# Designed miniproteins, single chains, continued (5): the designs that were tried, part 68

Each design is a single chain, and the fold is of that chain. pLDDT is the mean over its residues in the fold that is shown.

## One batch from the design tools (miniprotein)

Design m18355
Fold by ESMFold2-Fast:
Structure m18355 (fold): chain A 107 residues (1-107)
Amino acid sequence: ELKEKLEEEKKKLIEYLKTVLGLSDEEIKELEEKTERYLEAIKKLIEEGKIVKLDYTPESKEELLDYLAFVIAGSEALIEYGVTSFKETVTIRSKEELEELVEEKLK
């Protein structure tokens, strides 16, 4: 049920981004590809007992897509793993810090 609700909300978000923000099919595809990459990194973090909090404001359309991709991936991972407790919260304060964390986890 939670997985079905997440997929429904994800579809609504994509329609909102297309309709309100004018995202192209290419930009939606880029968002989906970014989401898959972030999902792999987040799964490794969850296995280590960590969750990630983004604490910065996107300053460009490209940064906004990265931010949204990470939020979507994080939501998917938390639901998939049934996370009810965690040991640590990792706070990310910039786009650069996010990319450093993701690259480290995907090694």
Scores: mean pLDDT 78

Design m18356
Fold by ESMFold2-Fast:
Structure m18356 (fold): chain A 93 residues (1-93)
Amino acid sequence: MLEEIKEKVLSDDLELQKEALEEALEIAKETEDEEELKKVLEIVEIAINNTDDPEILKLALETAMAVLKKTENKELILRAIGLILRAIGKLLE
């Protein structure tokens, strides 16, 4: 599941990147598994690195915020905050 989402977010197709982030967001909202939350943040990081599209950056930001709301793991909290700030920075360019 998460590996298939990762393949979509690595695509040059903006619609596939959007689908990947929407699927990752749903996983982040439903999961209690820290390993799945970590993989969701990897997908968010790939999306932020791979696009300047505002709609995809907004979805990446929302997905990272969903992870932040779910986790008490300090390493995942710091990574999610870093990705949120990076997405905001790109949106403000």
Scores: mean pLDDT 83

Design m18357
Fold by ESMFold2-Fast:
Structure m18357 (fold): chain A 78 residues (1-78)
Amino acid sequence: SADSVSQSMTQQGIDLGLSQQSVDYVGQAAQQMVYGTGQHAWSGASSMVIDEMGDDGVTVVDQLNQHMQDTINQVNSS
């Protein structure tokens, strides 16, 4: 479900050291991505992560993108 993807992305954000605000936004954007409508929200969340993490931001966003795609694929493959 979209809730499962949101929870998985929230946990990944915590594990990567994101702030609660960034974690909440990442979780909301990931939930919208499950419905194919979250591209703008996900772009915004990625920008927030880059701004927060500085030089490490691109690496963190790449890890979040990989984890999100894997999680969505797992949920959709039954």
Scores: mean pLDDT 78

Design m18358
Fold by ESMFold2-Fast:
Structure m18358 (fold): chain A 89 residues (1-89)
Amino acid sequence: MQALADSLSNDTRSVIARTLSQLVNAQTDSQISSIISSAFQQIVSMGGDISTVVDLMRQSIQQMYAAGRISQRQADIAMRIIDQQYARF
């Protein structure tokens, strides 16, 4: 994870950190979808490396689920939406 994070700009890392924080409190599929879609739009507009961002977000979601910070349903929905967004790039 550290090596992946080191390849990203400070602005991109801030967007990821905010997105992960918002996901912890997201209760509906539409909220999770909105949060992830907004993050991808911001990262693309900043010229961020989407592949590296996707890998870091997937790892972080799995870690949050393992730590009990999000439910399995939240993790499954977030991973599905990340895959759907990434498929467009």
Scores: mean pLDDT 77

Design m18359
Fold by ESMFold2-Fast:
Parts: sequence; structure tokens; C-alpha cells
Structure m18359 (fold): chain A 74 residues (1-74)
Amino acid sequence: MMDMVLESMRKFLESQGYPKLAEKLVAMYEELVKEGKPRIARQVLTWGSYLALKGYSEEEVIKAAEEVKERLLA
């Protein structure tokens, strides 16, 4: 079930023209889940997807997602 959610999100971001963001968000999500931090993983994925929907550039969204991850892990 989680693999389907990640795949749907990846396809969505790719359809918006953000293939690098899609790969980066999926990788960050899987890493955080593997580390036992699924709540942080969900927040990073949600925030990145939200910013992409708001029309921010791929590079800006990747940077923001990484900043949110660092903040939540602190």
C-alpha cells in the first residue's frame, strides 16, 4: 500500500514536469521510513508536493523539502 502511494506521488510530480523532485522526494521518504521516522517522512513528502502544486521551481522545492527534513530531525 505505501509503495502505491509513493508511485502515485512520483507519477504526479513527473506529470507536473518535476522528475528530479519526484526521485528526490521518494528517496527521502524511503530513507526516513527505513530509519523509523514515518511521520517525518510523510510531512516531508506532503510539504514537497504542496510546494510543487503552488508552482515553485523544482530546485526550490527540493531545497525546501531538505530544510523541512533537517528541522524535523533536530
Scores: mean pLDDT 78

Design m18360
Fold by ESMFold2-Fast:
Structure m18360 (fold): chain A 79 residues (1-79)
Amino acid sequence: MKEIDELLKRVKDHIKKAKEALKKGDYESAKEHLLQAQKDIQQALDVARKEGKEEETIKRLIPLAKEGDEILKKVLEAL
C-alpha cells in the first residue's frame, strides 16, 4: 500500500516539475522528468498487480498520464 502511494506521489511530482521546466523553456529537463514519471508509472503498475490493486491504481494514473502526454506534445511542438 505505502509503495504504490509513494510511487504515485513521485509520478505527480515529476509531472509537476516537467510542467515547470516546459514553462521555463527547459525542454531537456522536461523530457527527463517525463521519462522518470514513465518509469515510476511502470513500477506502480507492477506493485499494483502484486497487491491486487491494479484497477484502483490505473484510475489514479490516467489523469497523470494525460497531463504527461500534453506536456510531451508541447515539448515536441517546441523542438
Scores: mean pLDDT 82

Design m18361
Fold by ESMFold2-Fast:
Structure m18361 (fold): chain A 82 residues (1-82)
Amino acid sequence: PALLRAAITTASLEAAREVEAFARAAAAELGAEVTVSITEQEDRTVLGLGVRAPSREAAEALRERLAAHPEVERLFAQIRPA
């Protein structure tokens, strides 16, 4: 088991919601549990993710999928043992 904490910068609330839906679907495929928070700012929206993954490999796969998403402008992510 592994924990993934991520902060994702998107251009808008709409983009953040798209990334949230993508993250939830990807997490479900990987057998991971995801918690999401959204913070709107004047010119951007930040998506916070807390993920409990069954393995380090699952957490890394989710990080890679998020990094590849076109609506993700910046991704800061940390994976730790659970």
Scores: mean pLDDT 87

Design m18362
Fold by ESMFold2-Fast:
Structure m18362 (fold): chain A 112 residues (1-112)
Amino acid sequence: DIKEYLSKYPLEYLRFALELVEKGYIKSLEDLKRFLDTFSKSTSIGESYGIDPNDKNKIIFPVLRNENGEYGTPENPTGPAISLEELEEILVKALNSKLSKEEVIEKILELL
C-alpha cells in the first residue's frame, strides 16, 4: 500500500516532495520513492544534490530523471537543473505549508 509506505516519512520531506511533484521534477512513483529514500538517509538536503558543472548557481538532483529519463550521480549529474533561487522558493513554500500529512499524500498521489 503506497499510502502506508509514504506515511513512514517525515511531513517536511513529503511537503518538499509535493512541491517537486507540482513543479514536474518528480514525475513517477519510482522517482518519488527514490527521492524520499535518498533524503531520509541524508543529514541535509546538500548531501542529495550536485552543483551543475555548467552553472554554479544551479543544482541537479541526481535521484531525479532528466528529460531523457536517465538518472545521474553527484559526480556526473544528469537530472534537471534547478536554480538556487527556485530551490529557495520551493523550500520556503514547503516550510510554510499548512497541509496535513494526509492532505500532502493525497495531493502527491493525485498528481502522479
Scores: mean pLDDT 74

Design m18363
Fold by ESMFold2-Fast:
Order: sequence, then structure tokens, then C-alpha cells
Structure m18363 (fold): chain A 77 residues (1-77)
Amino acid sequence: MSEEAEAQIRSLITSLRYSADDLASLPVSVTEQIGRLVLESARRLAGQISDKEKAEELIREVEKLVEDILRKARERS
């Protein structure tokens, strides 16, 4: 379901933004594992979105947030 999948990715984005500093404070190995799981879930959901441009935009936003969190976690280490 395109609409449901979009809503789930937007929920992931909101959760990542809200928890970004907390996630960056975790051990790098844990943050990397969470980042992989989030990206895998987002990519599966994006496959269900009929608007491919919107799907790619949402995935890029998730990727950027995960990269930002991982960068901060690695800098803290």
C-alpha cells in the first residue's frame, strides 16, 4: 500500500530526527546495526510506493539522517 508505506517511512524519519542525539551517543557498533535495519526497512517500504520520485526522495532523507547520526557517533568515539 503506497500511502501506508509512505506514512511508515515518514514515521521512521520523525523518530530518527527525535532520537538522533541519543542514537549518536550509543556505541558505534550498535548505531551501525540500527542504521542498517532502518535503511533495510525503509528500502522495502519504498518499493511499495507507486510514486518513484517520492520514494527516492524519502529514501535519500533516511540515508542522510542515518549518515549524519553515524558520523556523530564515530566522531564521539
Scores: mean pLDDT 83

Design m18364
Fold by ESMFold2-Fast:
Structure m18364 (fold): chain A 100 residues (1-100)
Amino acid sequence: DIEKEIEELKKAAQFVLDMLRRAAEEGRPITVDELEAALKAAGFSDRAITFAGYLIDSLIEKGLIERLEDGRYRVHPDKLEEVEAEIQKFLEEAEKNLKK
């Protein structure tokens, strides 16, 4: 069911954004493993977890998430608007690929 898959990806994207926003507001570094474990605990599918992983990789490549020396990542509050915009673009591209 493509519509249910798209809705799950939207929820996963929002979940990732909410976690990144909270970490930025707390000034707390995060790991990709922490994000993936949280998604799994929340009941997201392997597809949604894989999607979230690609989303995080995209944010790192675009310099929207800072990679620290210990392998953790930091999200700066001043970049949250850019992070939200990038997540939205990534989600729109994923939706197009599912509907083809």
Scores: mean pLDDT 81

Design m18365
Fold by ESMFold2-Fast:
Structure m18365 (fold): chain A 110 residues (1-110)
Amino acid sequence: MKKYEIRITMVFDGRVTREQAQAALDALIKEAESLGGVKAEGRLIEPEPVATPQSLADQAAHPDASPYELRLELDVTAENEELAEKVIEMARTIADSVGALELRIERKEL
């Protein structure tokens, strides 16, 4: 059978904490790996840091700055299409439960 590569991206607004996003990532990896024939690797991508070092005065100048977006990225390799669909269903369920702002799923046959 052909293997499937699934890339899952969840975007969170400022109402979702890093701890909640990390718990969602950990739960998704655990659930996916529990299926057998699935390999999952993921990370939290913190809000983009200021490219130029900023002083505390610069931060004080932007007290109304929008909350940074926290992102979850998960790369999954599934042994078959059925496992790929199960991982996608799990991702949708977890995204809904944590109130993700956006869920993006890309599926590629290997």
Scores: mean pLDDT 71

Design m18366
Fold by ESMFold2-Fast:
Structure m18366 (fold): chain A 108 residues (1-108)
Amino acid sequence: RRAREIAIIESLTSRDLKAVLLSLKYDEIVRMIGVDPELLGLLMKKLISWGTEEAYNAILRMLSIVPSKFAIPAIKIALSMLSDEDKKVLDGNAELKSAIDEVLSKEE
């Protein structure tokens, strides 16, 4: 059952992600999966790999919705799954990198 949810997120194309962001359902989806760091981390990894300003703004919105308790492990999962190319994309966005660092700094 959990494998099905993971498979759905992993199957999302950039077109699917754009459709979700435009649907006004993105915040609802983030709240629904926001208690599951693995699903949230997979979605975050997909958005980073998409590498657009729209994707980065979606991650910033996600970090504003999700409590640090769930956001911190989700960020760690996403970062562990990033390719070297995805890491270069992330490093190119100072605002997103700063927001991620701020959330991670809340770890005690």
Scores: mean pLDDT 74

Design m18367
Fold by ESMFold2-Fast:
Structure m18367 (fold): chain A 64 residues (1-64)
Amino acid sequence: EELRKLIEERFALSLEDTPENMKKREEITKKDLELVKKRRAQSKNREDDLAFLEEVRKITEEVK
C-alpha cells in the first residue's frame, strides 16, 4: 500500500520536470529506499525477497 503510493507519486512527478517536482521526487526516492530496506531486513529467505520484488514489479506495471 505505502510502496504503491510512493511509486505512483514518483511517476506522476516525472511527467513534468519543475524544480519543485524534482525536490519532491528526491524526498519520495529517499522514503522508497527506506521502505525497501525495512522490507528486506524483515525477509527471512530468498522466497520472501522474490515475493517483494514481484510485488514492486506488478505495482510498476499498473502505474505505467
Scores: mean pLDDT 69

Design m18368
Fold by ESMFold2-Fast:
Structure m18368 (fold): chain A 71 residues (1-71)
Amino acid sequence: ELSPAERTIENLTGVRVVDGKVPKAAVARVFGADSPVVKAADADGTVAASTVLKALAEALGMSVEELLKTF
């Protein structure tokens, strides 16, 4: 089963979270290639789900706590 964070990312972006990570290419499609969240990608080409969740909260003008309560 998906954690609340993984469920929120999937519901808002349509992107699947695997092992707490999201592919950089998928993040670039959602936020744009020049986005700070894409630049936070690991050397393996993935972005941590926690980083994506924070970026979604900032994009919607919400705190991470408010985002998780809403979705």
Scores: mean pLDDT 78

Design m18369
Fold by ESMFold2-Fast:
Structure m18369 (fold): chain A 87 residues (1-87)
Amino acid sequence: SMEELQALLDEAEALLAELKAAAEPDTRLFQRLVIVLGEAGSLLPPEVAAEVGKLVQEAVDALNAGDYATALALLERALALIREALA
């Protein structure tokens, strides 16, 4: 539902803001944001859901490679794509 999707977006925005404000990487909040973005993406049309899923997977791969800045930027791109799909 739109109400469920909006709640997930609100949580994702709060998590991303907290991650950006943190003095050091917070992998637990990062993992929560990955889950929230995946759930939000699953509520969108298949083509958008696939692109969100790809960005989220690339972010996890970047985190596992030790590139936290790239990982966070990719999650921000996924959130922006979800917002664009709702406009």
Scores: mean pLDDT 87

Design m18370
Fold by ESMFold2-Fast:
Structure m18370 (fold): chain A 65 residues (1-65)
Amino acid sequence: LTPEERQKLAIKAVAYTIRGVGAELEGNLEEAARDYEQALKLSDEIGETMPATRARLEELRARLA
């Protein structure tokens, strides 16, 4: 990945996390989980961690089980 590509993926990961938080606040837990999963996939691709997003996803998965 170029530095520019990496920056774009980082911004997208943050954007998906924000969307997930919004969906969670609206009670749309399945949409929130999908948004958090996408954020984590993007962050993983660039070698970054998102512990808060991961924790939120784990909590949602428990609630959806």
Scores: mean pLDDT 82

Design m18371
Fold by ESMFold2-Fast:
Structure m18371 (fold): chain A 58 residues (1-58)
Amino acid sequence: QPLVDATIKVGDETRVLKNVTIGEALREGLRLANETGKPAEVTVKDGDEVRTFLVLPI
């Protein structure tokens, strides 16, 4: 899988992940969402493409 940079925002916290897969970024977002009870916004930047995922706590 291609490696991308991702930014995860949960409440007032922001975490940057570099050289990760999209799956790794989404798993980290889910972990943070579950720990905080708040939605995590995972923004993935692959070159000029930017995709944002909203990860809800389970």
Scores: mean pLDDT 81

Design m18372
Fold by ESMFold2-Fast:
Structure m18372 (fold): chain A 82 residues (1-82)
Amino acid sequence: KGRDLLIQGKVEEAANYAIKLAKEGKFDEAQKIVDTLKKMAENHPEDADLWRLIADVYEAMGKTEEAEKWRKKAEEAQRRRS
């Protein structure tokens, strides 16, 4: 499904934008983007990159514990693919 590949590219752009917002201290705006990325990741469990991008945004927000949690989930999703 071609749309799945397009979504992956767009997610990287969204994550990068959220990271910029977090660096500016706009954590509420960054959180809204993260919530959207989380919804996308739930719909595409095979796309471990989505989970890693969520972790990167949380790390930029200073939420290290959340970032670690999502990175671990990304690794589990990658392994489940087998």
Scores: mean pLDDT 74

Design m18373
Fold by ESMFold2-Fast:
Structure m18373 (fold): chain A 113 residues (1-113)
Amino acid sequence: AETVTLKVTVYAGPKEAIEEVALSGDFSKAPELGLEKVDEFTLTAPASPEAARAIGREAGERVAEVKKQLNKPLGVHVETSGPPEASRAAMGALADVLREAGVDGLIFTGPPL
């Protein structure tokens, strides 16, 4: 693919529920565990490592802002598509920003990178 895409879904709720979903990798239980979807967005960029890192940072900054505004535990589900190098660059940049922001759970899913 000539582009890399990040689909990001942000959930807020009890830390225990976020940890359970993160450990299992199964978001089908999120509503049953009291997790509320607080944001959902998709970013697409050219499949260059530089452009991929830029959308990763942009996605992470948006999630970090949600974390600051809500002051609640957040779980983030990231689905990626695109060439392996660009997908890894985008996810790496996103993960770094989310780690700095203190996000409570992070799951990456999608086809093989």
Scores: mean pLDDT 80

Design m18374
Fold by ESMFold2-Fast:
Structure m18374 (fold): chain A 114 residues (1-114)
Amino acid sequence: MEREKRIEEILKKMELEVEVSIGVVQIALGVNVLVGYDEEWLEKVLAKIEKSFDAFLAEVEAELLRLGVDEAEARRLVAERRARFRAAVDALLADFRARLAERQAAHAAMRAAA
């Protein structure tokens, strides 16, 4: 009846939630720069974001199963979004740490040259 339409709406909601969750991580990294790099605060905030995202994916998996999506397919769809979120977060953290190290090295070199 409206099954295909509901599945499409859920998939669109999953894509939006991946983008929103990545955006929240970017905001958290920006705030961390402004407050002078608090690693304990960053770890706690990232853990909360990841927990919220995992809770959302669990709800989506349950909803797909209720709509009669095959269990293996529902798990695959959820796993792909989880992996994409993880990869994006890991890339953001790697870039953030590299940029921080470059700024610290440049500042140290400038002080040594002065």
Scores: mean pLDDT 83

Design m18375
Fold by ESMFold2-Fast:
Structure m18375 (fold): chain A 96 residues (1-96)
Amino acid sequence: MKPKIYFEEISREKALGFEEDAKESGTLVEGEKVEVLVRIVIYEKIDGEYVISAIAAAGLPASVTKEDMIKLAEEAAKKFSKEKPSVIAIGYAKKE
């Protein structure tokens, strides 16, 4: 079954939090040109409730498309989910 994918454009305030989280996790390397920050949350349904199975963050160029973000989310789900992602939530924020 394909996971259900949700997209949300998030506030600049949340975008700044993503940049700090991505730097702290080592996802962002100093000197990389990051124009779009993406947070991917993968949920699995366990005992009737949605549980976070993985969280990933990525810095992407301004040329990134919704399709590119979906592909990254599906790749993250394959790497970090055990077997059955039910929902993938993609939050994205553009830099000024």
Scores: mean pLDDT 64

Design m18376
Fold by ESMFold2-Fast:
Structure m18376 (fold): chain A 107 residues (1-107)
Amino acid sequence: SKLEEVEELLEKIEDILSEAAQYAAEKNPELDVDELIEKLVEIRKLLKEALEYLKKGDYKKALEKLEKAREKAIELIKKFLEKEPEVAAEVIKKIDELFEKIKEKIE
């Protein structure tokens, strides 16, 4: 089903963000890990809220939550991978492609 495909895409976004966060923490021992975790929790909450709105058929609210999650994810990657701009660009591209695939399934 389209909903199962969207759920799988959301899980892939979470996996990519978790891997990027782990990489950032390993590369920069001075990194504020608490701030990184707080921002990841916020993004995860937005993704879960988007999925719940999709299950209820509220596509407009789902898209609003997805766009907020996308913005916060990109901001997180740019901030915590600031010293690794090529890695940041690659991660952002992968995340953007996954968000676009989700939008295509619900628009």
Scores: mean pLDDT 87

Design m18377
Fold by ESMFold2-Fast:
Structure m18377 (fold): chain A 80 residues (1-80)
Amino acid sequence: SMEKIELWEKALAALAPQIPAEFIRPLAEYLAKKMPDASPAEVVELARRLAERLAEQPEAAQDLGKLKELADEVIEEFRA
């Protein structure tokens, strides 16, 4: 939903400043589809974890494909 996409956009923009502005919306759309039932608290926690991973792997911010791969890793770790 648009509401879920906007929630991801706000969380990513606030908590993961390493992500280029041009990648925020497409990444938010990707995450909303991968986590359709994510609560606002889970969205915030996942955005925070993604920011931590980006601090360790800054090259992942270079393209949307790498960001999606890193996001997939963060989601799998969160589910474990």
Scores: mean pLDDT 86

Design m18378
Fold by ESMFold2-Fast:
Structure m18378 (fold): chain A 68 residues (1-68)
Amino acid sequence: MEEIEKAKEEARKWAVERLTAAGLSPEQAQRIADAIVEAAVSMAETPEEILEKAKRLTDHVLAVLAEK
């Protein structure tokens, strides 16, 4: 549905922006964001949950990367 696709696009954009701001290349950020969005969609029951879960997953990824 359009709402789910819009939520996926918003989640992907949000994740890419956060990952890029943390120092990842745009290409790396997009690959990781795609994986985050796929995971969020598999766990979410509503479009709103897709964005929320994607944000939580992005924060987790950033925390792992910060432990270099």
Scores: mean pLDDT 79

Design m18379
Fold by ESMFold2-Fast:
Structure m18379 (fold): chain A 78 residues (1-78)
Amino acid sequence: GPTFTLTIVDPDGSVTTKTVNSLEEAIKVIEDYARYVLETEPDPIKATAQVLNAIGVIRDLEMEYEKDPDGHYEFTIY
């Protein structure tokens, strides 16, 4: 089955890595982070940019997964 390694880089430079084995879990990790950004980032321009980045990562993940459902995927979220 697939492996998804997601690296989240917080604005303070803290790095969190999460590995999951399904597309649904990978999307949830990214969506949970986007929600966190919307609730905690005081700069609305930066918050918007980070949420748009998260949406782009989800789209890239879905497209790559459709090409190779047993692939190993690594993505970074800012």
Scores: mean pLDDT 85

Design m18380
Fold by ESMFold2-Fast:
Formats: C-alpha cells, structure tokens, sequence
Structure m18380 (fold): chain A 92 residues (1-92)
C-alpha cells in the first residue's frame, strides 16, 4: 500500500510534466511549419481543442478531424477485434 500511495502522490506531477513535454514538442513542430503533426500529437495526448487551435491553428485541427472522418472504418473495426482477441488470450 505504501508503494501505491507514493505512485499516486507522484502521478499529478508526472502528468503535468508529460503535458508540458507534449506541448513543447507540438510548439516546436508548429514553429518549423509542421502544424498538422503538432495538432495530431496534441489530439492523441487528449489536449483540449482550444489549446490545439492556439498552438497548431484551426486549419490543422480541421485536417486531423477530416482524416479521422475518412478513416477506413472496416480496417479500424478489424484492428480493434484483433486487439481484443490478443488481450483475451493473454488473460486466459
């Protein structure tokens, strides 16, 4: 329990550090003109849309959304089904 308490106590600091690192990396990508990659990284990290727009711009966020809308749903469903099977085999 003490080990779990120490991990729990450090988690908010680790989460803040990761959020800061992701933001810094995205700002560096945007600064060199790679706003699409910046928006994608921020979206994967779960950063709020307002922050993504501030760092990468609205057009880059729109492009990320458009790419998701045109994603092959059949391939996505197949990938999820395979992952579920692998997880079930590991837990059995």
Amino acid sequence: SLGEELVAASLPEAERARAGAVREAAEALAARGDRLSAARVLAIAGVPEEEIIRIAGERALEAVRLMRDFQNEENRERALALLEELLRERLA
Scores: mean pLDDT 66

Design m18381
Fold by ESMFold2-Fast:
Order: structure tokens, then sequence, then C-alpha cells
Structure m18381 (fold): chain A 68 residues (1-68)
């Protein structure tokens, strides 16, 4: 159905965003390890929150698609 195709396209988009965001988080974590500043800690926190939100969205989309 068209609705299933839209959900699959959104899942593919979220997967791509998650891959990029996880790579950015790894880079920020390396930066924090070299220079522990409040700025670097905040940037890592914001990035980890974003990854968490994307993982929840991915999991929800997968669950919905598995039941269709």
Amino acid sequence: TPEVQELQQRLNQVDGQLQQSEQQTNQLQAQLSQNDTPKNRKQLLDSEINVGVLRIERGTLRTILDKL
C-alpha cells in the first residue's frame, strides 16, 4: 500500500540520519577525551540525545512495519 511505502521511505531516511549522527557522536567523544571543556561536554550531550531520539523513531517504525 502507499502508506507502507511511505513508512519504508521514512525508515530508510532515519537509518541514514542515524549512521551520520553516530559518526558525529564518535568524533565529539574523541574531541572531549582530548580537551574536557563544558562546551565539548554540551556538544556531546546534544549529539547523544539526537542519536537516542533517532533510535526510538527507527525502533517504532520497524515495529509498525513488522505488523503490516
Scores: mean pLDDT 88

Design m18382
Fold by ESMFold2-Fast:
Structure m18382 (fold): chain A 78 residues (1-78)
Amino acid sequence: IEERLERLREEYRRRYEEELERYYREADAEEQELIEANREEAERQIEALAAMEAAREVGKENGWSDEEILKLARERAA
């Protein structure tokens, strides 16, 4: 579980950073400030998304219910 979470967290963070770099290069000064202000929120969303996807992978492999998958995702996102 933890290995999957770390892998997905790194993948989502990398993709976010690559897209962010591209948009940042083309953004004006005001847009760059908004990008930086939203970076922390985006990081929290990446954590939550990675936790959910990791829980889905584990739950699917073990035949868990959607409720158990959600429970694991919430625990890992915290």
Scores: mean pLDDT 71

Design m18383
Fold by ESMFold2-Fast:
Structure m18383 (fold): chain A 72 residues (1-72)
Amino acid sequence: SLLLEAEIELGMGLIAKALGMEELAAEHFERARALNLAQPTPDAELLAEIGRAYEEMGRLEAAREAFAEAAA
């Protein structure tokens, strides 16, 4: 399931973020976003959570993109 794979990637990204591994976190968040957007109906809540994580990391452009996808 693309959604399950996206959820796993989001979880891995959140763990990396908590460990201060910001580049690894961003790689996992981008994989989660790509997997979620590949679905016929992307999960808006997952996209919003990626947006919040990027915002907390100061990656404001990436956060903006994720929030825009969540609001679509």
Scores: mean pLDDT 86

Design m18384
Fold by ESMFold2-Fast:
Structure m18384 (fold): chain A 64 residues (1-64)
Amino acid sequence: SSQDKTVEEILKEFEEWLKNNPNMSEQEIQDKISEAAREGAERGLSVADIMRLVNRMLEIIEQQ
């Protein structure tokens, strides 16, 4: 679906940002997650899809 594509695109951008910025502070990471969630909302993601996006971003951080 278009929503699934939007989630994967934002998630890919987030992963690339983390890869290019390995020494970011907790606050900078939190701000980036908030920015990604806002972008998702503006691109038409439902609240449920935004929550899934945020959870997936948090899982990526935990795996590093």
Scores: mean pLDDT 84

Design m18385
Fold by ESMFold2-Fast:
Structure m18385 (fold): chain A 81 residues (1-81)
Amino acid sequence: SFEDILAEVEELVAETLARMERLSAAEAERLADETQRKLVGLYVQAAEQSDEAQVQEFAAHLTALGRRLRARLAEIRARAA
């Protein structure tokens, strides 16, 4: 269901953020890129099963999650410098 996909997205981002804390800046960047690709795949699955309003809401949610990943990566890079 759409709700199941949203839950999977939140779990994936939370797991990624937790794993990034243990990684070098370069490894964290690679993990963030991998997670971003997985999020795009989940978005495509959601779009196939959802109306336009749900797709727009999901896209806004993904944008917010992408900002969180980038903010964490910036913090890791700052600590590595």
Scores: mean pLDDT 79

Design m18386
Fold by ESMFold2-Fast:
Structure m18386 (fold): chain A 73 residues (1-73)
Amino acid sequence: MTEELVEVGRRAGELKEQAIKYAKEGKYDQAIKLAKQAYDLLVAAGDDDGAKTMLQDLAKKVPQLKKELDKIK
């Protein structure tokens, strides 16, 4: 379980970083898709707090996505 949760966190982190990159490139649809994938992975692993924190961090780094990110939670 511990190793599985660590790997899920790593994958979600990678998706979050890609979402930020796409958002900075103006690819908001792709950024939102990746953010939702990261959120779904964390929620499926039982890390609801981590999923929420990840979306909040994304909204701070990419304010343009905040409204769409708020729809995911």
Scores: mean pLDDT 79

Design m18387
Fold by ESMFold2-Fast:
Structure m18387 (fold): chain A 69 residues (1-69)
Amino acid sequence: SEEVEKGKELASEGATTQNADLARKGVELIAKAGGASPEAAETFARGVETKDANLAHEGAGLLLRGIGE
């Protein structure tokens, strides 16, 4: 849970500051801590890379749902 929150913080910071390394580290922490699907992580990363805010939010939602199940 703390790892998930830290991962979300890093991913958000990376996206906001356009720092791909921080965004990827955040996604990795979320996936590792919650067992989230690779597809959810890919969707989020793609949203960050293409600067598609809707896609990034969708990916983040999928990551959280994967952790909750």
Scores: mean pLDDT 67

Design m18388
Fold by ESMFold2-Fast:
Structure m18388 (fold): chain A 71 residues (1-71)
Amino acid sequence: DGVFTAPIPGLEELVRNPFSGAVMTLQEWIDLIKEAIAKAPPAPVPLIKDPFSGAELSVSEWLDLVAANFV
């Protein structure tokens, strides 16, 4: 049953997958992580901080921004 203090959000609720952005149950998320660890951890995707806006951008988006701004 519910109590006023919860240990972690989404233990039995929906949690956002940081790789796909999809919302799934924490149990599905844990199962996905276990499967990924058993095979191989996915490589992290690098992000670049835009010096003008301060936003984090992918390498491709950053190059597109440079091309649009200077050419």
Scores: mean pLDDT 56

